# Ledger of designs, part 88: designed miniproteins, single chains, continued (5)

Each design is a single chain, and the fold is of that chain. pLDDT is the mean over its residues in the fold that is shown.

## One batch from the design tools (miniprotein)

Design m19044
Fold by ESMFold2-Fast:
Structure m19044 (fold): chain A 78 residues (1-78)
Amino acid sequence: SAVAQARLQAEIEAKLARFRKRRDWMDGIRDVLRQGSQDTSFGSFYRQWVEMLDKGEGFDGGVYYLTAQRYLEELRQR
């Protein structure tokens, strides 16, 4: 029905908006990781993730989001 189709479209748009926000956030994290990669052991440990983010291999929201969030948390605690 038209009502069911409209609901589905709204749900998809909401999910895409959340994913886009994560991607924009991840771009900021990439800059932080690149800056820190020279001076911290965390940069050394997460060097492969810096390379993956730089390649733009997708911000799946899963692996990249959780890894970047973990790295930021560890930086915040240091």
Scores: mean pLDDT 52

Design m19045
Fold by ESMFold2-Fast:
Structure m19045 (fold): chain A 73 residues (1-73)
Amino acid sequence: AAAFVAEATALIDRHADQLIENGASVDEARAFLLITRGILLIEASKLGEQAPAVNAAIDAATDRAIARVEERL
């Protein structure tokens, strides 16, 4: 679970960085990050009893990434 959270967080952060570097609009960046979150939550559903904690971590990472793109774009 911890390894999955670390990899998921790194993926979200890389996507946010690419969206900022490419000059995406805030709306496009937000939409892409929410889609990435959705895909990661589907993968997290396979973790059983750990899924709620992993989901919370993914949501928190997504919220931080969205705040960062909103601040920088």
Scores: mean pLDDT 82

Design m19046
Fold by ESMFold2-Fast:
Structure m19046 (fold): chain A 87 residues (1-87)
Amino acid sequence: MKEKLERHKFYVKLAEEVEKAIEEARSQGLTLDELRKMILEIAKKLVEESKNKKLKDYFNSLTDEERVEFALATYLLYKNIKEAIEK
């Protein structure tokens, strides 16, 4: 049960940090490649801070491109769930 709550907190934090990175990139006129690099660094940092071994093992099995796609998919999924619940 504790691990499930920590996993949920990780995904919410990842989604929030990705949203902030997108907004910052948009405001600063950054390229998509620069935004992808920001998202990759955010994902790496949050996975390291999570202390969840299973999540770290999974993430470490991914390529950098797959890591960015994982972070973006997490953001899109949580954004859609949030919008559905708040209506």
Scores: mean pLDDT 78

Design m19047
Fold by ESMFold2-Fast:
Order: sequence, then C-alpha cells, then structure tokens
Structure m19047 (fold): chain A 96 residues (1-96)
Amino acid sequence: SMSLSEEAIEAARAAVAELEAEVEARFPGRDSFSEEELTEILELYREKVEELLEKFKGKDPNLVKMLEMTLKAIDLTLENGPEKGQEAVEKVRKEM
C-alpha cells in the first residue's frame, strides 16, 4: 500500500456499493425513477458523502476535495431538477 488514499478510495467505493444495494432493495429491478424517488436517492447519497467526508477529514485532502465537489453537484442537482441530475450524479460517482 502506498498511502491512506488507496484505503480511502476503497472505503468510498464500498459506501457507493452499499448505497446501490439500498436503492435496489427499495426500488428493485428499476433503471428509472420519479422526481420524488430521485430526490430521496440524492438525499441518501448526500448523507453517505457527508459521513465519508467526516471520516477522512484531515487524513486525505484529495478525497475530501472530491467529496466536497460531490456534495456541490448533489446540491446543484436538487436545486435545478433531477432530470439533469442523474447524469451529474453518475459522472461524479465514477470519479469517486
């Protein structure tokens, strides 16, 4: 292992997998969601991102920066509407 950053990335990926499993459990077999359902999913995602940010704050500044950018993307999505937000959330998630 080269740094705490690798462990942080693995923890972030695990959190994303947990979120995906929770979404699938709540909305099984679905590839599209209503605006209300997308808002609920985004709020769950936001909570997971804040949890990771608190856990790695002061330990991995690059991950913290990525998580802060993710929170901003989620907030912008919630403000501008979820139809534009699904691509933004997927893009940010792939960069995590």
Scores: mean pLDDT 72

Design m19048
Fold by ESMFold2-Fast:
Structure m19048 (fold): chain A 74 residues (1-74)
Amino acid sequence: DKEAFVSQLVIDATGRLQDAFANLDPKKQEEKIEEIKKEMIKKLKEKGVSDKLIKEAMKVFDQSYEKLRKEAEK
């Protein structure tokens, strides 16, 4: 099930984002976020997930990133 794979990947990536924002310096946060994004896209493409689902997964990731970024900037 490609949808289950996408959901699990987004959950894992969001957890990694939370860990990065909680435990890393801003420079290392940027490096880790870029790494997570590249890994997500690679895994989604390798699994043969449609471009539409990849875009939706990345949108959810970007929303999670933006929320965490705003919380960190307070």
Scores: mean pLDDT 80

Design m19049
Fold by ESMFold2-Fast:
Structure m19049 (fold): chain A 73 residues (1-73)
Amino acid sequence: SEGVAKAVAAVLIAVGYRLQGKDEEARKFLIDAAEEMAKQGLIDPETAKRAIELAEKGDFDGAIRALLDGVKE
């Protein structure tokens, strides 16, 4: 599924940034990914809002889970 593939890709990229100590880039990437996935209809706008709020608070695991759990099949 396109939604699952995009969510997994976003997770891998964000984890890659964090492994390099680039937490600000990881946060920005997760926020941008949530907005884009909502724009494409792959997640609900309310799911994107929750993922963005979690990423802004530095809760990367929460943001990642919100994207994965919210993706439409």
Scores: mean pLDDT 81

Design m19050
Fold by ESMFold2-Fast:
Structure m19050 (fold): chain A 55 residues (1-55)
Amino acid sequence: HMKELVESIIEGAREAKDREVAIRILNGWLQQAKAHGDEETAKLIQEEIDRLKAE
């Protein structure tokens, strides 16, 4: 399922220097998680986007 892949993406985003690209990728996954009703995954993605924007 998407959860394992999204966790890997989030970890990569935390270490990536290109935060803008990471945010765009995460937004794409956020839309997919919402479309599937995956509240847990959507919450994790949103939290990471918020963290990246706050830095």
Scores: mean pLDDT 73

Design m19051
Fold by ESMFold2-Fast:
Structure m19051 (fold): chain A 73 residues (1-73)
Amino acid sequence: MPTREQVIEALVKAGLSREQAEEAVREAEKLIESYGNGSFISGPIVLTVGGQAAEKAGADGEKATLLISEAMG
């Protein structure tokens, strides 16, 4: 299963800084906890938050979601 670090690296490859990628992962963690999801890495929430974070940073949100999906396996 992909680790938190692999998701961060996928976001960095999509054009986010490491700090932006870490923040996006923290936001995904909070949202997953609120949603009641049993796994931090699994589910569309990580893809959605990662894509939105990339768009806010001026990067390609579609590329970010693709790279995260690849990291998730």
Scores: mean pLDDT 66

Design m19052
Fold by ESMFold2-Fast:
Structure m19052 (fold): chain A 95 residues (1-95)
Amino acid sequence: SVDELLERIRELARRAIELIRKYQESNGDIDIQLELDEVFGEIDRLLQELLENASPEQRPLVLHLQILHQLAVYYLYVDRDIDYAISLLEKMVEL
């Protein structure tokens, strides 16, 4: 169901936040980075599944979640603004 997919995405977003904090504390541990990459990949897969199952009324929420996810990945890996990346993931948890 859409609600189950949303809850899984929220759980993965919370896990991503925890892994980002651990990554910062470890001063860039590659094993944590690899687990974080797997978590972001699973979020992307679930967002695609959610979009395919969403009603027309639910689609704007799903698209908003996709944008937040894409921006979080960008700010974490490209812009290196870790605090902003976490804030975007926190928004995903609250939606």
Scores: mean pLDDT 88

Design m19053
Fold by ESMFold2-Fast:
Order: C-alpha cells, then structure tokens, then sequence
Structure m19053 (fold): chain A 87 residues (1-87)
C-alpha cells in the first residue's frame, strides 16, 4: 500500500532525526547528567517499539523499511552503550 508505506518511511525519518539530535545534544552538553538520563530513558522506551515496528513491517512485506528499523535499533543500542560507558 503506497500511502501506508510512505507513512512508515516518514515515521522512520523522524526517528532517525531524533536520534541524530540526541547525539548532538550529548556532544554539546557532555556534563549534563539530567540530559543523559532523559535520553537514556527515551532510548530504553524506543527499543521495544522499534522491535514491534520491524515485525509489523515484515508482516506487510515492507522489507526495505524493516531493514532500516533494524539499523536504527543498532544505532540506538550503540548510543545507549555510549551513554552508560562515558558518564
């Protein structure tokens, strides 16, 4: 379904931008403990939602989008590990 696929693509683009913004905020504010905690909690909440989204995309045959979600999940896990390892 073209319209449904485009909506998922737009949602993924938004999530990708949000992750990029979170990385930028952390780089500019390395001493901000509250910001680190807020971002970490956001990432923790996002992971199960991304997994559900991936399953939904696969069930609909949107394999390219499902692969993008898998890549985004890996980026989220990387940032989460980075925050935990670097104060």
Amino acid sequence: MKEEEEKYREALETLERDLEEAKELLEKNPEDEELKEAILKGLERALPQLEKLKEELLSKGFYDLAKRVDELEKRVEELKEEIKSRE
Scores: mean pLDDT 81

Design m19054
Fold by ESMFold2-Fast:
Parts: structure tokens; C-alpha cells; sequence
Structure m19054 (fold): chain A 68 residues (1-68)
């Protein structure tokens, strides 16, 4: 669901802030490729969609903090 995707994206953003964006992105891509070894294009598309959601959440969090 979108709520589950949003929750996971927020957790991924927290990890990126703590461990480094590039490392977390690489780890997630590898995890998805391992999960879908017969569908690397699907794995890449899924990773890209999740990263786009993370970027949108980060942008909205920055707006909310500036508004508070």
C-alpha cells in the first residue's frame, strides 16, 4: 500500500542520513536485485520509484520544519 511504501521510504531516509545516501541506495538496489534476479529491470524500476518517494518525503519534511 502507499502507507507501507511511505513508512519504508521514511525509514530509508533515516538510514541515508545516518549511514550515507549512496551506501543505502546501493544496498537497497542490491537487495532488490537479489530478490528479483530474473527481473533486474523490475528491481531497478522499483528502487528508482522508492528513491523518488524518499526525495519527496525529505522535501515535505523540510517544508513542515520551516512552517513550524
Amino acid sequence: SMAEQTGFARELLVRMRKEGREKVRADFREQLLAKYPENPELAQATANRMFALVDEIEKEEEKEELSS
Scores: mean pLDDT 80

Design m19055
Fold by ESMFold2-Fast:
Structure m19055 (fold): chain A 95 residues (1-95)
Amino acid sequence: PTVADLLSAEDVRRRIEEVLARDPSLRQEKEQVLQAYADALRKEAETGKKTKELYKAQAEMLRLAEKLVELGGLPPGALLKVYDILEEEALKLVQ
């Protein structure tokens, strides 16, 4: 396994929280991106159809994940773990 494979989800989450604690503007960006994704998921659930809004929200989620990997000093292989953490948080916003 690579160094990325040795990082637990908790290790990745802790590093993300450290980055966000230092950058209020990035924290605000995260809230906006996660809310947009949650809103898009809700629309998909209500309509039973995948929307262009969902694909756009997923692209923004990926962009945020890439930014958090870079700023957190995480290896590139951690990208999917970061994305999964963000998706888990966004799912908590779906009502």
Scores: mean pLDDT 80

Design m19056
Fold by ESMFold2-Fast:
Structure m19056 (fold): chain A 65 residues (1-65)
Amino acid sequence: SKREKVLKVLSTYPLTVESIHNLERWVGSGSIQKTIDDISKKTGLPKSTVVRILRELYREENDKK
């Protein structure tokens, strides 16, 4: 449920699950913080929970599975 809410919000941004590999570059620039804040507000989840889910999705996107 929480993961699905995050995925739905991600679909409204330029960064999608398919392009979540961009998170690696954006984390270094701090630009991702605005996206995390917006997802947190739209889903009602704490920022820490959003970050954890995004990290999980990023790992899955980079897996060769």
Scores: mean pLDDT 65

Design m19057
Fold by ESMFold2-Fast:
Structure m19057 (fold): chain A 63 residues (1-63)
Amino acid sequence: QKYSEEQIDMILYLHKQGVPLKVIAKEFNVSEQTVSKIINKNKDREPKGVEPYVQELKKAVLG
């Protein structure tokens, strides 16, 4: 399945900040296995272009 580069970077960034996979999965309406697969496939990729969205994503994910 194709995911946008922006979605991949956001998922990687949230994981780097210690957000649980289940919380990330719920936020993007995907399965935990999908999130894990994206992270494992892109583990050598540094997330970029997500700085402006970090605060908004933290609020949505962490409450």
Scores: mean pLDDT 72

Design m19058
Fold by ESMFold2-Fast:
Structure m19058 (fold): chain A 83 residues (1-83)
Amino acid sequence: MAEELAEEMAEGTLAVLKAEVAANDKERIVRELEEGIREARARGGRTGEFYARVAELAKKYVLGEISEEELRERLAELYREYL
């Protein structure tokens, strides 16, 4: 079901981001996310907006503005909205 797929994709995204944060410095990750947001917004459309919103949430998590639990919940909501 779309909800189960959304939860799986959210967990996958979170796992990758946690691995990146553990292996790399926050400044590098933030720069890559900011570049991703710029590229996604330049692409435009529904797909571009989706990837921009995912990258914005990831950036907030890396900067400590949201918790891991909040990131997981908000990612699952985005995947449900766009899948």
Scores: mean pLDDT 81

Design m19059
Fold by ESMFold2-Fast:
Structure m19059 (fold): chain A 88 residues (1-88)
Amino acid sequence: MDISSIFQKMIEKEGLTLDQVEDIMAVLVEAQYNGLSEEEIEEKVEELKKKYNLSEEGVELLRILLKAASKSKSPEEFEKRAEELLKK
């Protein structure tokens, strides 16, 4: 639920379409299964920022989601790590 809330907040703030949401979800799934490095995460964030004209807040939320996904092997771990990264 919390991951869904973060994603929904990003969608609303950035005005993302369903196709754009699906593209971002595909990148998150890739990160979860393959485990992206910090450099690969930054590259994906910059690509999506340019493609969808994301704000600084949207970029930071996306970075948090990608980092959490890359370190998680289950949805429960993903949620826990995203919550930890959101608490700065």
Scores: mean pLDDT 73

Design m19060
Fold by ESMFold2-Fast:
Structure m19060 (fold): chain A 55 residues (1-55)
Amino acid sequence: LSKKAQEAGEQARAAALAAGASEEAADRHGYLTGIAVEKGDSEAAMRAVVEAMSA
């Protein structure tokens, strides 16, 4: 994954943990967000992070 994809994934993971998700669920959300950014779907990745933070 690119540096931007890794950073987005880390943010998604941290946001999920802050929202009370398990480590396993947070890791999965981070990975999927990173893949979305890597494929150029940055808007979907940003929405995933925001939803995790607000949930």
Scores: mean pLDDT 71

Design m19061
Fold by ESMFold2-Fast:
Structure m19061 (fold): chain A 65 residues (1-65)
Amino acid sequence: SDAEKQALLDVAIQRVVDIAREQGLSRAEIVALVNELIALFDELVAKGASLAEIQAALNAFIASV
């Protein structure tokens, strides 16, 4: 569902923000990372990706931060 996909994004955003803050990234760098994550999510949703595919891609993004 759209609500389940949105919940995955919300959790991923929070995780990326927490990791970036822990690493001492600037506000501008954190905003850039969040925008990149949202763009990835929007691309996957537009392609009709499954909940599992979205989760895997978001987890891979988080691991790259």
Scores: mean pLDDT 89

Design m19062
Fold by ESMFold2-Fast:
Structure m19062 (fold): chain A 78 residues (1-78)
Amino acid sequence: EVETAIRLLEQAAELAKDVSPEAAEHFRKAVEYARQGKLDEAIEHAEKARDLAEKSGTPQGKKAASYARAAIEELRRA
């Protein structure tokens, strides 16, 4: 579940990097916190990145936000 969330957040960061570098940075921070077992901090960064990616208005940003929502659900189940 945490491993699944990390994979989703990594894919979200890759999708977001060219359309919202700020979202990509927050996705990478979420991965780092998740790897440390700091799930609350991981969720906070994932939520921020989700919102930023969605605000990009691009298909890549929308897909990244969708991956972020799935990752947040996985982190909440952990």
Scores: mean pLDDT 85

Design m19063
Fold by ESMFold2-Fast:
Structure m19063 (fold): chain A 78 residues (1-78)
Amino acid sequence: MKKLVEEIKRLLEELKKNKDDPEKVAELAKELQEKVDELRKAGLEAGDLTPVREALEMIREAYTSDPELRAGLEEAAA
């Protein structure tokens, strides 16, 4: 699970760097969603949702600190 949290953190940093590139945002947002889904599944199987909570908090912080990133992520998720 620690590796998945670090991968999510890296993807958020890459999204922030590429927020002006819609194609890259869509690609990275898809990878981010896949990693969050993997982390949630692993957390449920292990009976420990702490890493999932940490990852979701990092994502929410990114949304709050960068409204343009949030808009790009929402568009990519649609």
Scores: mean pLDDT 75

Design m19064
Fold by ESMFold2-Fast:
Structure m19064 (fold): chain A 80 residues (1-80)
Amino acid sequence: MLSEEEKEKIEEWVKLFEDLANDYLEKNPNISEEEFKKKLEEAIKIYEEQAKETFSEEATEKLVEKLKEVAKKLLEKHKE
């Protein structure tokens, strides 16, 4: 069971990831879907490694799942 503090931190990290990804797209409007997907996958790996040092295993898994959901939504929006 996740603590309230871990839930709050997960939401903060997810929002930061989404905000940074949107900023990257605004600065790189000509980026291909494939290149953007690669950047998102690299960012998720970095977040996962940092999360392992800060969060429990359960919280890290939950964070990664939420980051993958955000990445999927951003890719679908950029693709179309």
Scores: mean pLDDT 81

Design m19065
Fold by ESMFold2-Fast:
Structure m19065 (fold): chain A 95 residues (1-95)
Amino acid sequence: MLDKREEEIKKKYELAKKGELTPQEIRDTSREAQLLADRLETSAMFNYLASQVSKSMGDEKTAEEMERNSEELLKRSRELRELAKELDELAKKKE
């Protein structure tokens, strides 16, 4: 269930913390994290809208599942935005 892109970003974050990345590589990783966070927020919105449609059709089980998916995607998006902020701070310290 973990996205391969999230795993790659987290691995690069660990390398950045160890001082193994250039300032440019750290900035590129921050941008990748921000773009993935935006994508997850968009996916969360679609899951929320699908939940509303399912409720209108009387399918409460599907509605609840889509709401949970939306919440999980929003949580992951927030974690990626926090990670991007930390990466930006690391890049500034190396400049």
Scores: mean pLDDT 85

Design m19066
Fold by ESMFold2-Fast:
Structure m19066 (fold): chain A 55 residues (1-55)
Amino acid sequence: SLLIQQAQAALKDPAVTLGKASIAVYLDELQNSTDAATREKARKGLAAELQELQA
Protein backbone atom coordinates (compact mmCIF):
# COMPACT_ATOMS: atom_id res chain seq x y z
CA SER A 1 0.00 0.00 0.00
CA LEU A 2 1.04 3.64 -0.42
CA LEU A 3 1.18 4.13 3.37
CA ILE A 4 3.65 1.23 3.82
CA GLN A 5 5.80 2.52 0.91
CA GLN A 6 5.90 6.03 2.43
CA ALA A 7 6.80 4.62 5.87
CA GLN A 8 9.64 2.51 4.41
CA ALA A 9 10.96 5.55 2.49
CA ALA A 10 10.88 7.68 5.67
CA LEU A 11 12.80 5.03 7.66
CA LYS A 12 15.55 4.98 4.98
CA ASP A 13 15.80 8.81 4.80
CA PRO A 14 18.66 10.18 6.99
CA ALA A 15 16.92 13.62 7.00
CA VAL A 16 13.96 12.11 8.89
CA THR A 17 14.78 12.29 12.62
CA LEU A 18 11.57 13.21 14.51
CA GLY A 19 8.99 10.43 14.74
CA LYS A 20 11.28 7.82 13.11
CA ALA A 21 11.06 5.43 16.09
CA SER A 22 7.24 5.79 16.15
CA ILE A 23 7.04 5.16 12.38
CA ALA A 24 9.11 1.97 12.84
CA VAL A 25 6.88 0.70 15.69
CA TYR A 26 3.60 1.49 13.85
CA LEU A 27 4.85 -0.11 10.61
CA ASP A 28 5.81 -3.28 12.52
CA GLU A 29 2.41 -3.42 14.29
CA LEU A 30 0.51 -2.77 11.04
CA GLN A 31 2.35 -5.59 9.19
CA ASN A 32 2.80 -8.18 11.97
CA SER A 33 0.06 -7.77 14.62
CA THR A 34 -2.69 -10.40 14.68
CA ASP A 35 -5.08 -8.05 16.54
CA ALA A 36 -7.34 -5.97 14.24
CA ALA A 37 -7.68 -3.13 16.79
CA THR A 38 -3.88 -2.88 17.16
CA ARG A 39 -3.47 -2.82 13.35
CA GLU A 40 -6.08 -0.04 12.98
CA LYS A 41 -4.44 2.03 15.76
CA ALA A 42 -1.04 1.48 14.09
CA ARG A 43 -2.43 2.52 10.67
CA LYS A 44 -3.83 5.78 12.13
CA GLY A 45 -0.64 6.50 14.08
CA LEU A 46 1.52 5.82 11.02
CA ALA A 47 -0.64 8.10 8.83
CA ALA A 48 -0.40 10.90 11.45
CA GLU A 49 3.43 10.59 11.72
CA LEU A 50 3.81 10.68 7.92
CA GLN A 51 1.50 13.71 7.69
CA GLU A 52 3.69 15.57 10.24
CA LEU A 53 6.73 14.96 7.98
CA GLN A 54 4.88 16.72 5.11
CA ALA A 55 4.07 19.80 7.23
Scores: mean pLDDT 80

Design m19067
Fold by ESMFold2-Fast:
Structure m19067 (fold): chain A 59 residues (1-59)
Amino acid sequence: SLEELDAELEQRSQQLLAEFRERYAKAKTKEEVLQLTKETFARMADLVDEYMQRKLELK
């Protein structure tokens, strides 16, 4: 259902952000921070894409 799909996106997004915060705290260089940020945004984009694809199929 759409409600379950919305809840799944919220939970997965929160877990991804928690992982980002932990890895950010351990990063020692600007290069590590930049790579971590790019990776996190790419993973968020993938989550949103999957969410939108599945949501459109439920129309």
Scores: mean pLDDT 85

Design m19068
Fold by ESMFold2-Fast:
Structure m19068 (fold): chain A 71 residues (1-71)
Amino acid sequence: TAKDTIDKVKQWLLERLAKSTDPKEKEILQEALEKLDELQKQYDDGMPEDDILDRLSQTVEETQGRLDEVR
């Protein structure tokens, strides 16, 4: 489900955040977690799974791009 995918991405972000020593990387990861919390709320509010998955994909790509800019 979309919820399961959100939970897996959150777990990945939390693990990376725990291992990170770079303040800028930590900020990017924290902002990504906040966006996932918003997506979870939108899912609970009845947004279609396809829309949630599209937004989740965009958030992951945006986060990876921002992390690449730091290094």
Scores: mean pLDDT 82

Design m19069
Fold by ESMFold2-Fast:
Structure m19069 (fold): chain A 96 residues (1-96)
Amino acid sequence: SEEEVRELAKFVVGLALNQGKEELAEAVKELTRLALEKGELDVARLAVEAIELALIQGKFEEALEFAKELIELLREGKFEEARELAERFLKELLES
């Protein structure tokens, strides 16, 4: 649900801030807001879950780059590319 994604995003933002990753925390907020505003609930969920896993693995630079690229795709209305990017990033993290 949208509420579940918002709560997960809030948790992930807290994780990023606790590790001094302020730019990543801001990117997660913007990404979540934008995806939900565009009605892309599944993209928002996949992206926040992928960033949570990246934070757990210490892959902060990769997470930030991913979040920024995803934000640009969402702004451009490239929702299929956004979904594919989120699925690919999550898969790469699970295979590491």
Scores: mean pLDDT 89

Design m19070
Fold by ESMFold2-Fast:
Structure m19070 (fold): chain A 77 residues (1-77)
Amino acid sequence: SSLEQAARDVLDWLQQGLNVLDRHVLLQVVRYLESQGRLEDAEKLGKIIDDGRLNGVLVKLTPDEREELKRILEEVL
């Protein structure tokens, strides 16, 4: 699915060491987590997106947020 592909793309970007990510792709990852029943992880990612907003397109993750999102995506994918 397009939502699963967004989650895989974000995991790949995080594994490459990227900490600034596309906001719209991250919002697709929120929807993917909701579809997998991971509602608390989806809500947490939504807050990370809002807090890390650099502009309308880009979101900056802290090192701790990056490692947590990597763990979540490795578990769900």
Scores: mean pLDDT 86

Design m19071
Fold by ESMFold2-Fast:
Structure m19071 (fold): chain A 74 residues (1-74)
Amino acid sequence: DLVERARALIRELVAALEAGDAERAARLGEELLAVLQELVAEGRVDEARALLAEARAAIAAVEEAAREVAEKLE
């Protein structure tokens, strides 16, 4: 199921960002975007929007934590 694949990709993307692996995060982001585009192509636009919002919220939480760490270092 595309929704389950998208959620798995979001979890992997968050883990990559938490690990500081920007290259893996970028690749996972591309895979997530492809899944969301497939949902849109299937007419499942509302589900794609909800998953995109979920991904953005998760990324924002990781970025906020990373910003706090960066501010402490510099």
Scores: mean pLDDT 81

Design m19072
Fold by ESMFold2-Fast:
Structure m19072 (fold): chain A 79 residues (1-79)
Amino acid sequence: SSELLEEMKELEKKLQELGKQLVEAIEQGDYEKAKELLDEMEELRKKFVELLKQIDPEIGEKVEKYAEEEIKAAREAIE
């Protein structure tokens, strides 16, 4: 539905904004802020993946696995 697509677009916009803040936090050496931003991004990515699964469950599951691996790698990189 158009409502589903609008929710996905809003989540994408929020993720892009958080991504910019994450880069800035890392550049400033604010790893505590970076961890908080990664937590927010992980939550929004989970919501996006659940919406994607409603459109295509197979692609949604693959994207979920990849996103989880990327977030884990990012967390380990700032430890």
Scores: mean pLDDT 84

Design m19073
Fold by ESMFold2-Fast:
Structure m19073 (fold): chain A 76 residues (1-76)
Amino acid sequence: MLSEVEVRVLRALHGSVKGASVAELSALTGASRAAVSRALRRLEEMGLVEYDPETGRYREVPSAAERVAAILAAAS
């Protein structure tokens, strides 16, 4: 099961074309940068988000979009 921070991070990235930085996700979720970084690591391990080193931003894995939508529906 995902934590509340993991769900909020995933929701913020779902539907985002450009993705988001740790700082932006911290502002959007109200969680600390440390908590956001831990959530992002967990979501990357699950194959739901990926880091783009060219932009320094995290984004949803395009092929995971349907799986992400199902997870967010179940978490609400």
Scores: mean pLDDT 83

Design m19074
Fold by ESMFold2-Fast:
Structure m19074 (fold): chain A 83 residues (1-83)
Amino acid sequence: SIEELKELLRELRKLILSSNLPATRKVGLVLRVLGLILDLELNPNVDLEKIKEEALEIIEELIKEDPSLSEELEELKKKIESL
């Protein structure tokens, strides 16, 4: 559902903020996630598969840049893929 996807995107935002990435990189990733949440809230014709694809891209980027979060991010990835 849209609400479940929004909750998973908020969890992704929390993981980004807890990461070891530089502050400027965290800001960029958080803004991308906020854009996805806003699309889900404001666009009545939102493409859920496109939102999922973009969320998965952010997760893959975060795993590459901070492998210490890989376990939590892989679980989040599985939850998004199962929607």
Scores: mean pLDDT 88

Design m19075
Fold by ESMFold2-Fast:
Structure m19075 (fold): chain A 63 residues (1-63)
Amino acid sequence: KLYEELKKKIEELRALSAARPGRTADEHAEINAEIVKITRKIMEEKNLTPGELGELVRKLIAE
């Protein structure tokens, strides 16, 4: 559930960067804030360390 939300937000950020790389600063900030909220929830629910969260994010991006 939360992993799916996180993956969607990362994909949104990538799509935005690809479409308008020089004009996306404000939109990047909004999506990054949403990513931070989701990662906080994942850490709380799963009792993950920052290192474990980093490995999880790497896997989600690589898929």
Scores: mean pLDDT 70

Design m19076
Fold by ESMFold2-Fast:
Structure m19076 (fold): chain A 80 residues (1-80)
Amino acid sequence: SDEAAQAARDAAEKAGGSMTPEGWRTVADVAQGAVDAGHEVSPEAGTGIALSSARFAGGEVTPEAWKAASQAAYDAARAL
């Protein structure tokens, strides 16, 4: 969702990172997909999948910023 994408961007910027809008959308889409699938794994595992997918979407962001972004997107998706 757009709200999950915005949450991911805000979290990454606070952690010292930035990337394209398409990258944030990819983080949000992966997080939403995990929630929609019924989330059969821990939040940490879902965050790891989102982080890996988002890295392929582009941007030169630290691992800490990517982790913060994917966690925020996952939490926002779960709150819906």
Scores: mean pLDDT 59

Design m19077
Fold by ESMFold2-Fast:
Structure m19077 (fold): chain A 68 residues (1-68)
Amino acid sequence: SDLDELIELSKKGKEAIEEIIEFLKSEDPVVRNYALLVLSGISDEELKKKVLESLEGELKKRAEKYLS
């Protein structure tokens, strides 16, 4: 499942960030929220910008709260 794949990617950390960002576009709120949690540890401003630019609406606002 998408969630199982996301959990495996989360174990790889920064090496899997691009793949984890794609899960932020998931229609499944569990998958999206878990991806945000994994990415909330990002200290790299370029990666934060990339995450935020990949999102729209309420999910973008929630991501801004986690990544700011």
Scores: mean pLDDT 71

Design m19078
Fold by ESMFold2-Fast:
Parts: structure tokens; C-alpha cells; sequence
Structure m19078 (fold): chain A 92 residues (1-92)
């Protein structure tokens, strides 16, 4: 349980760092003001949800809870990645 918590927390930290990097990159893309605003809103929500998930991981008492939290992280990141890829495609 403790090792799996550590692994999931490290993953969440890595995802937060990735989002910070993506935000830096988006500022340099030839996107409209509206598209940059949409990114900022998605970024803020994703970061907030990742911090909430990290807190829930710390509080988790069972491996089943950790597996559910791991899936929530994966689903959140998949949604974010799809949005980010679409945004990058628009900038081509």
C-alpha cells in the first residue's frame, strides 16, 4: 500500500510538472487569445484536480481505493492530452 501510494504521488507530481511545461509552450504557440484562454481554464482545472487527487491518495486506506485514484489520474490526463494535442494541431 505505502509503496503504491508513493508511486502514484510521484506520477501526479510528474503530471503537474508536464502541465507547467505545456503552459510555457502554449504561450509561444501562434494561438488566438480565446484559444489561450481555453487552455488556461483547462490547465487551472487539471492542476486543481491533480492536487485534490494527491490529497486523496495520501488519505487512501486500501489498494482498491488507490487503483480507483490511479484510474482517475489516467482519465484526467487522457482528457487533458486530447485537448492539448487538438490545440497544438490548430497552431500548425
Amino acid sequence: LEERKRELLLRIIGEILRLIGDRFDVERLPLSEEEKKEFEEKYEEAVRRLFELAERVEEAETEEELERLRREVEELMKEYEEFYEELVEKAK
Scores: mean pLDDT 84

Design m19079
Fold by ESMFold2-Fast:
Structure m19079 (fold): chain A 113 residues (1-113)
Amino acid sequence: SIEDIINKYLTEIEKLAKEALQKLREHEASGNFEEARQVIREFGEKVVEILKKAAEDLKGNEDAFLDFVMKVREILKKFYEEAKKTLSPELVAAFDEELRRIAKEIDKIVEEI
């Protein structure tokens, strides 16, 4: 069902966000800032991949895809707020830059529907 597709991809994004935040905290604690930046980049790439897959699977169901996009934005917002509480300003800035890149990719995908 459409609901099952949405729930599957939302669960995958929430899992990626949780795992990325845990890895970022570990790399920051160990001083591995290059590894932390790699985690941020890989997180963004995987989120965009899931968004593209969801767009294809929900093709012809524009309202369902737009609802999915709104829920993804809420997950990313909550993830960013949690990152601000626990990460250094340098990593928060890098994460903010990646979230802005993801937002542009979302806008591009939405324009193609």
Scores: mean pLDDT 86

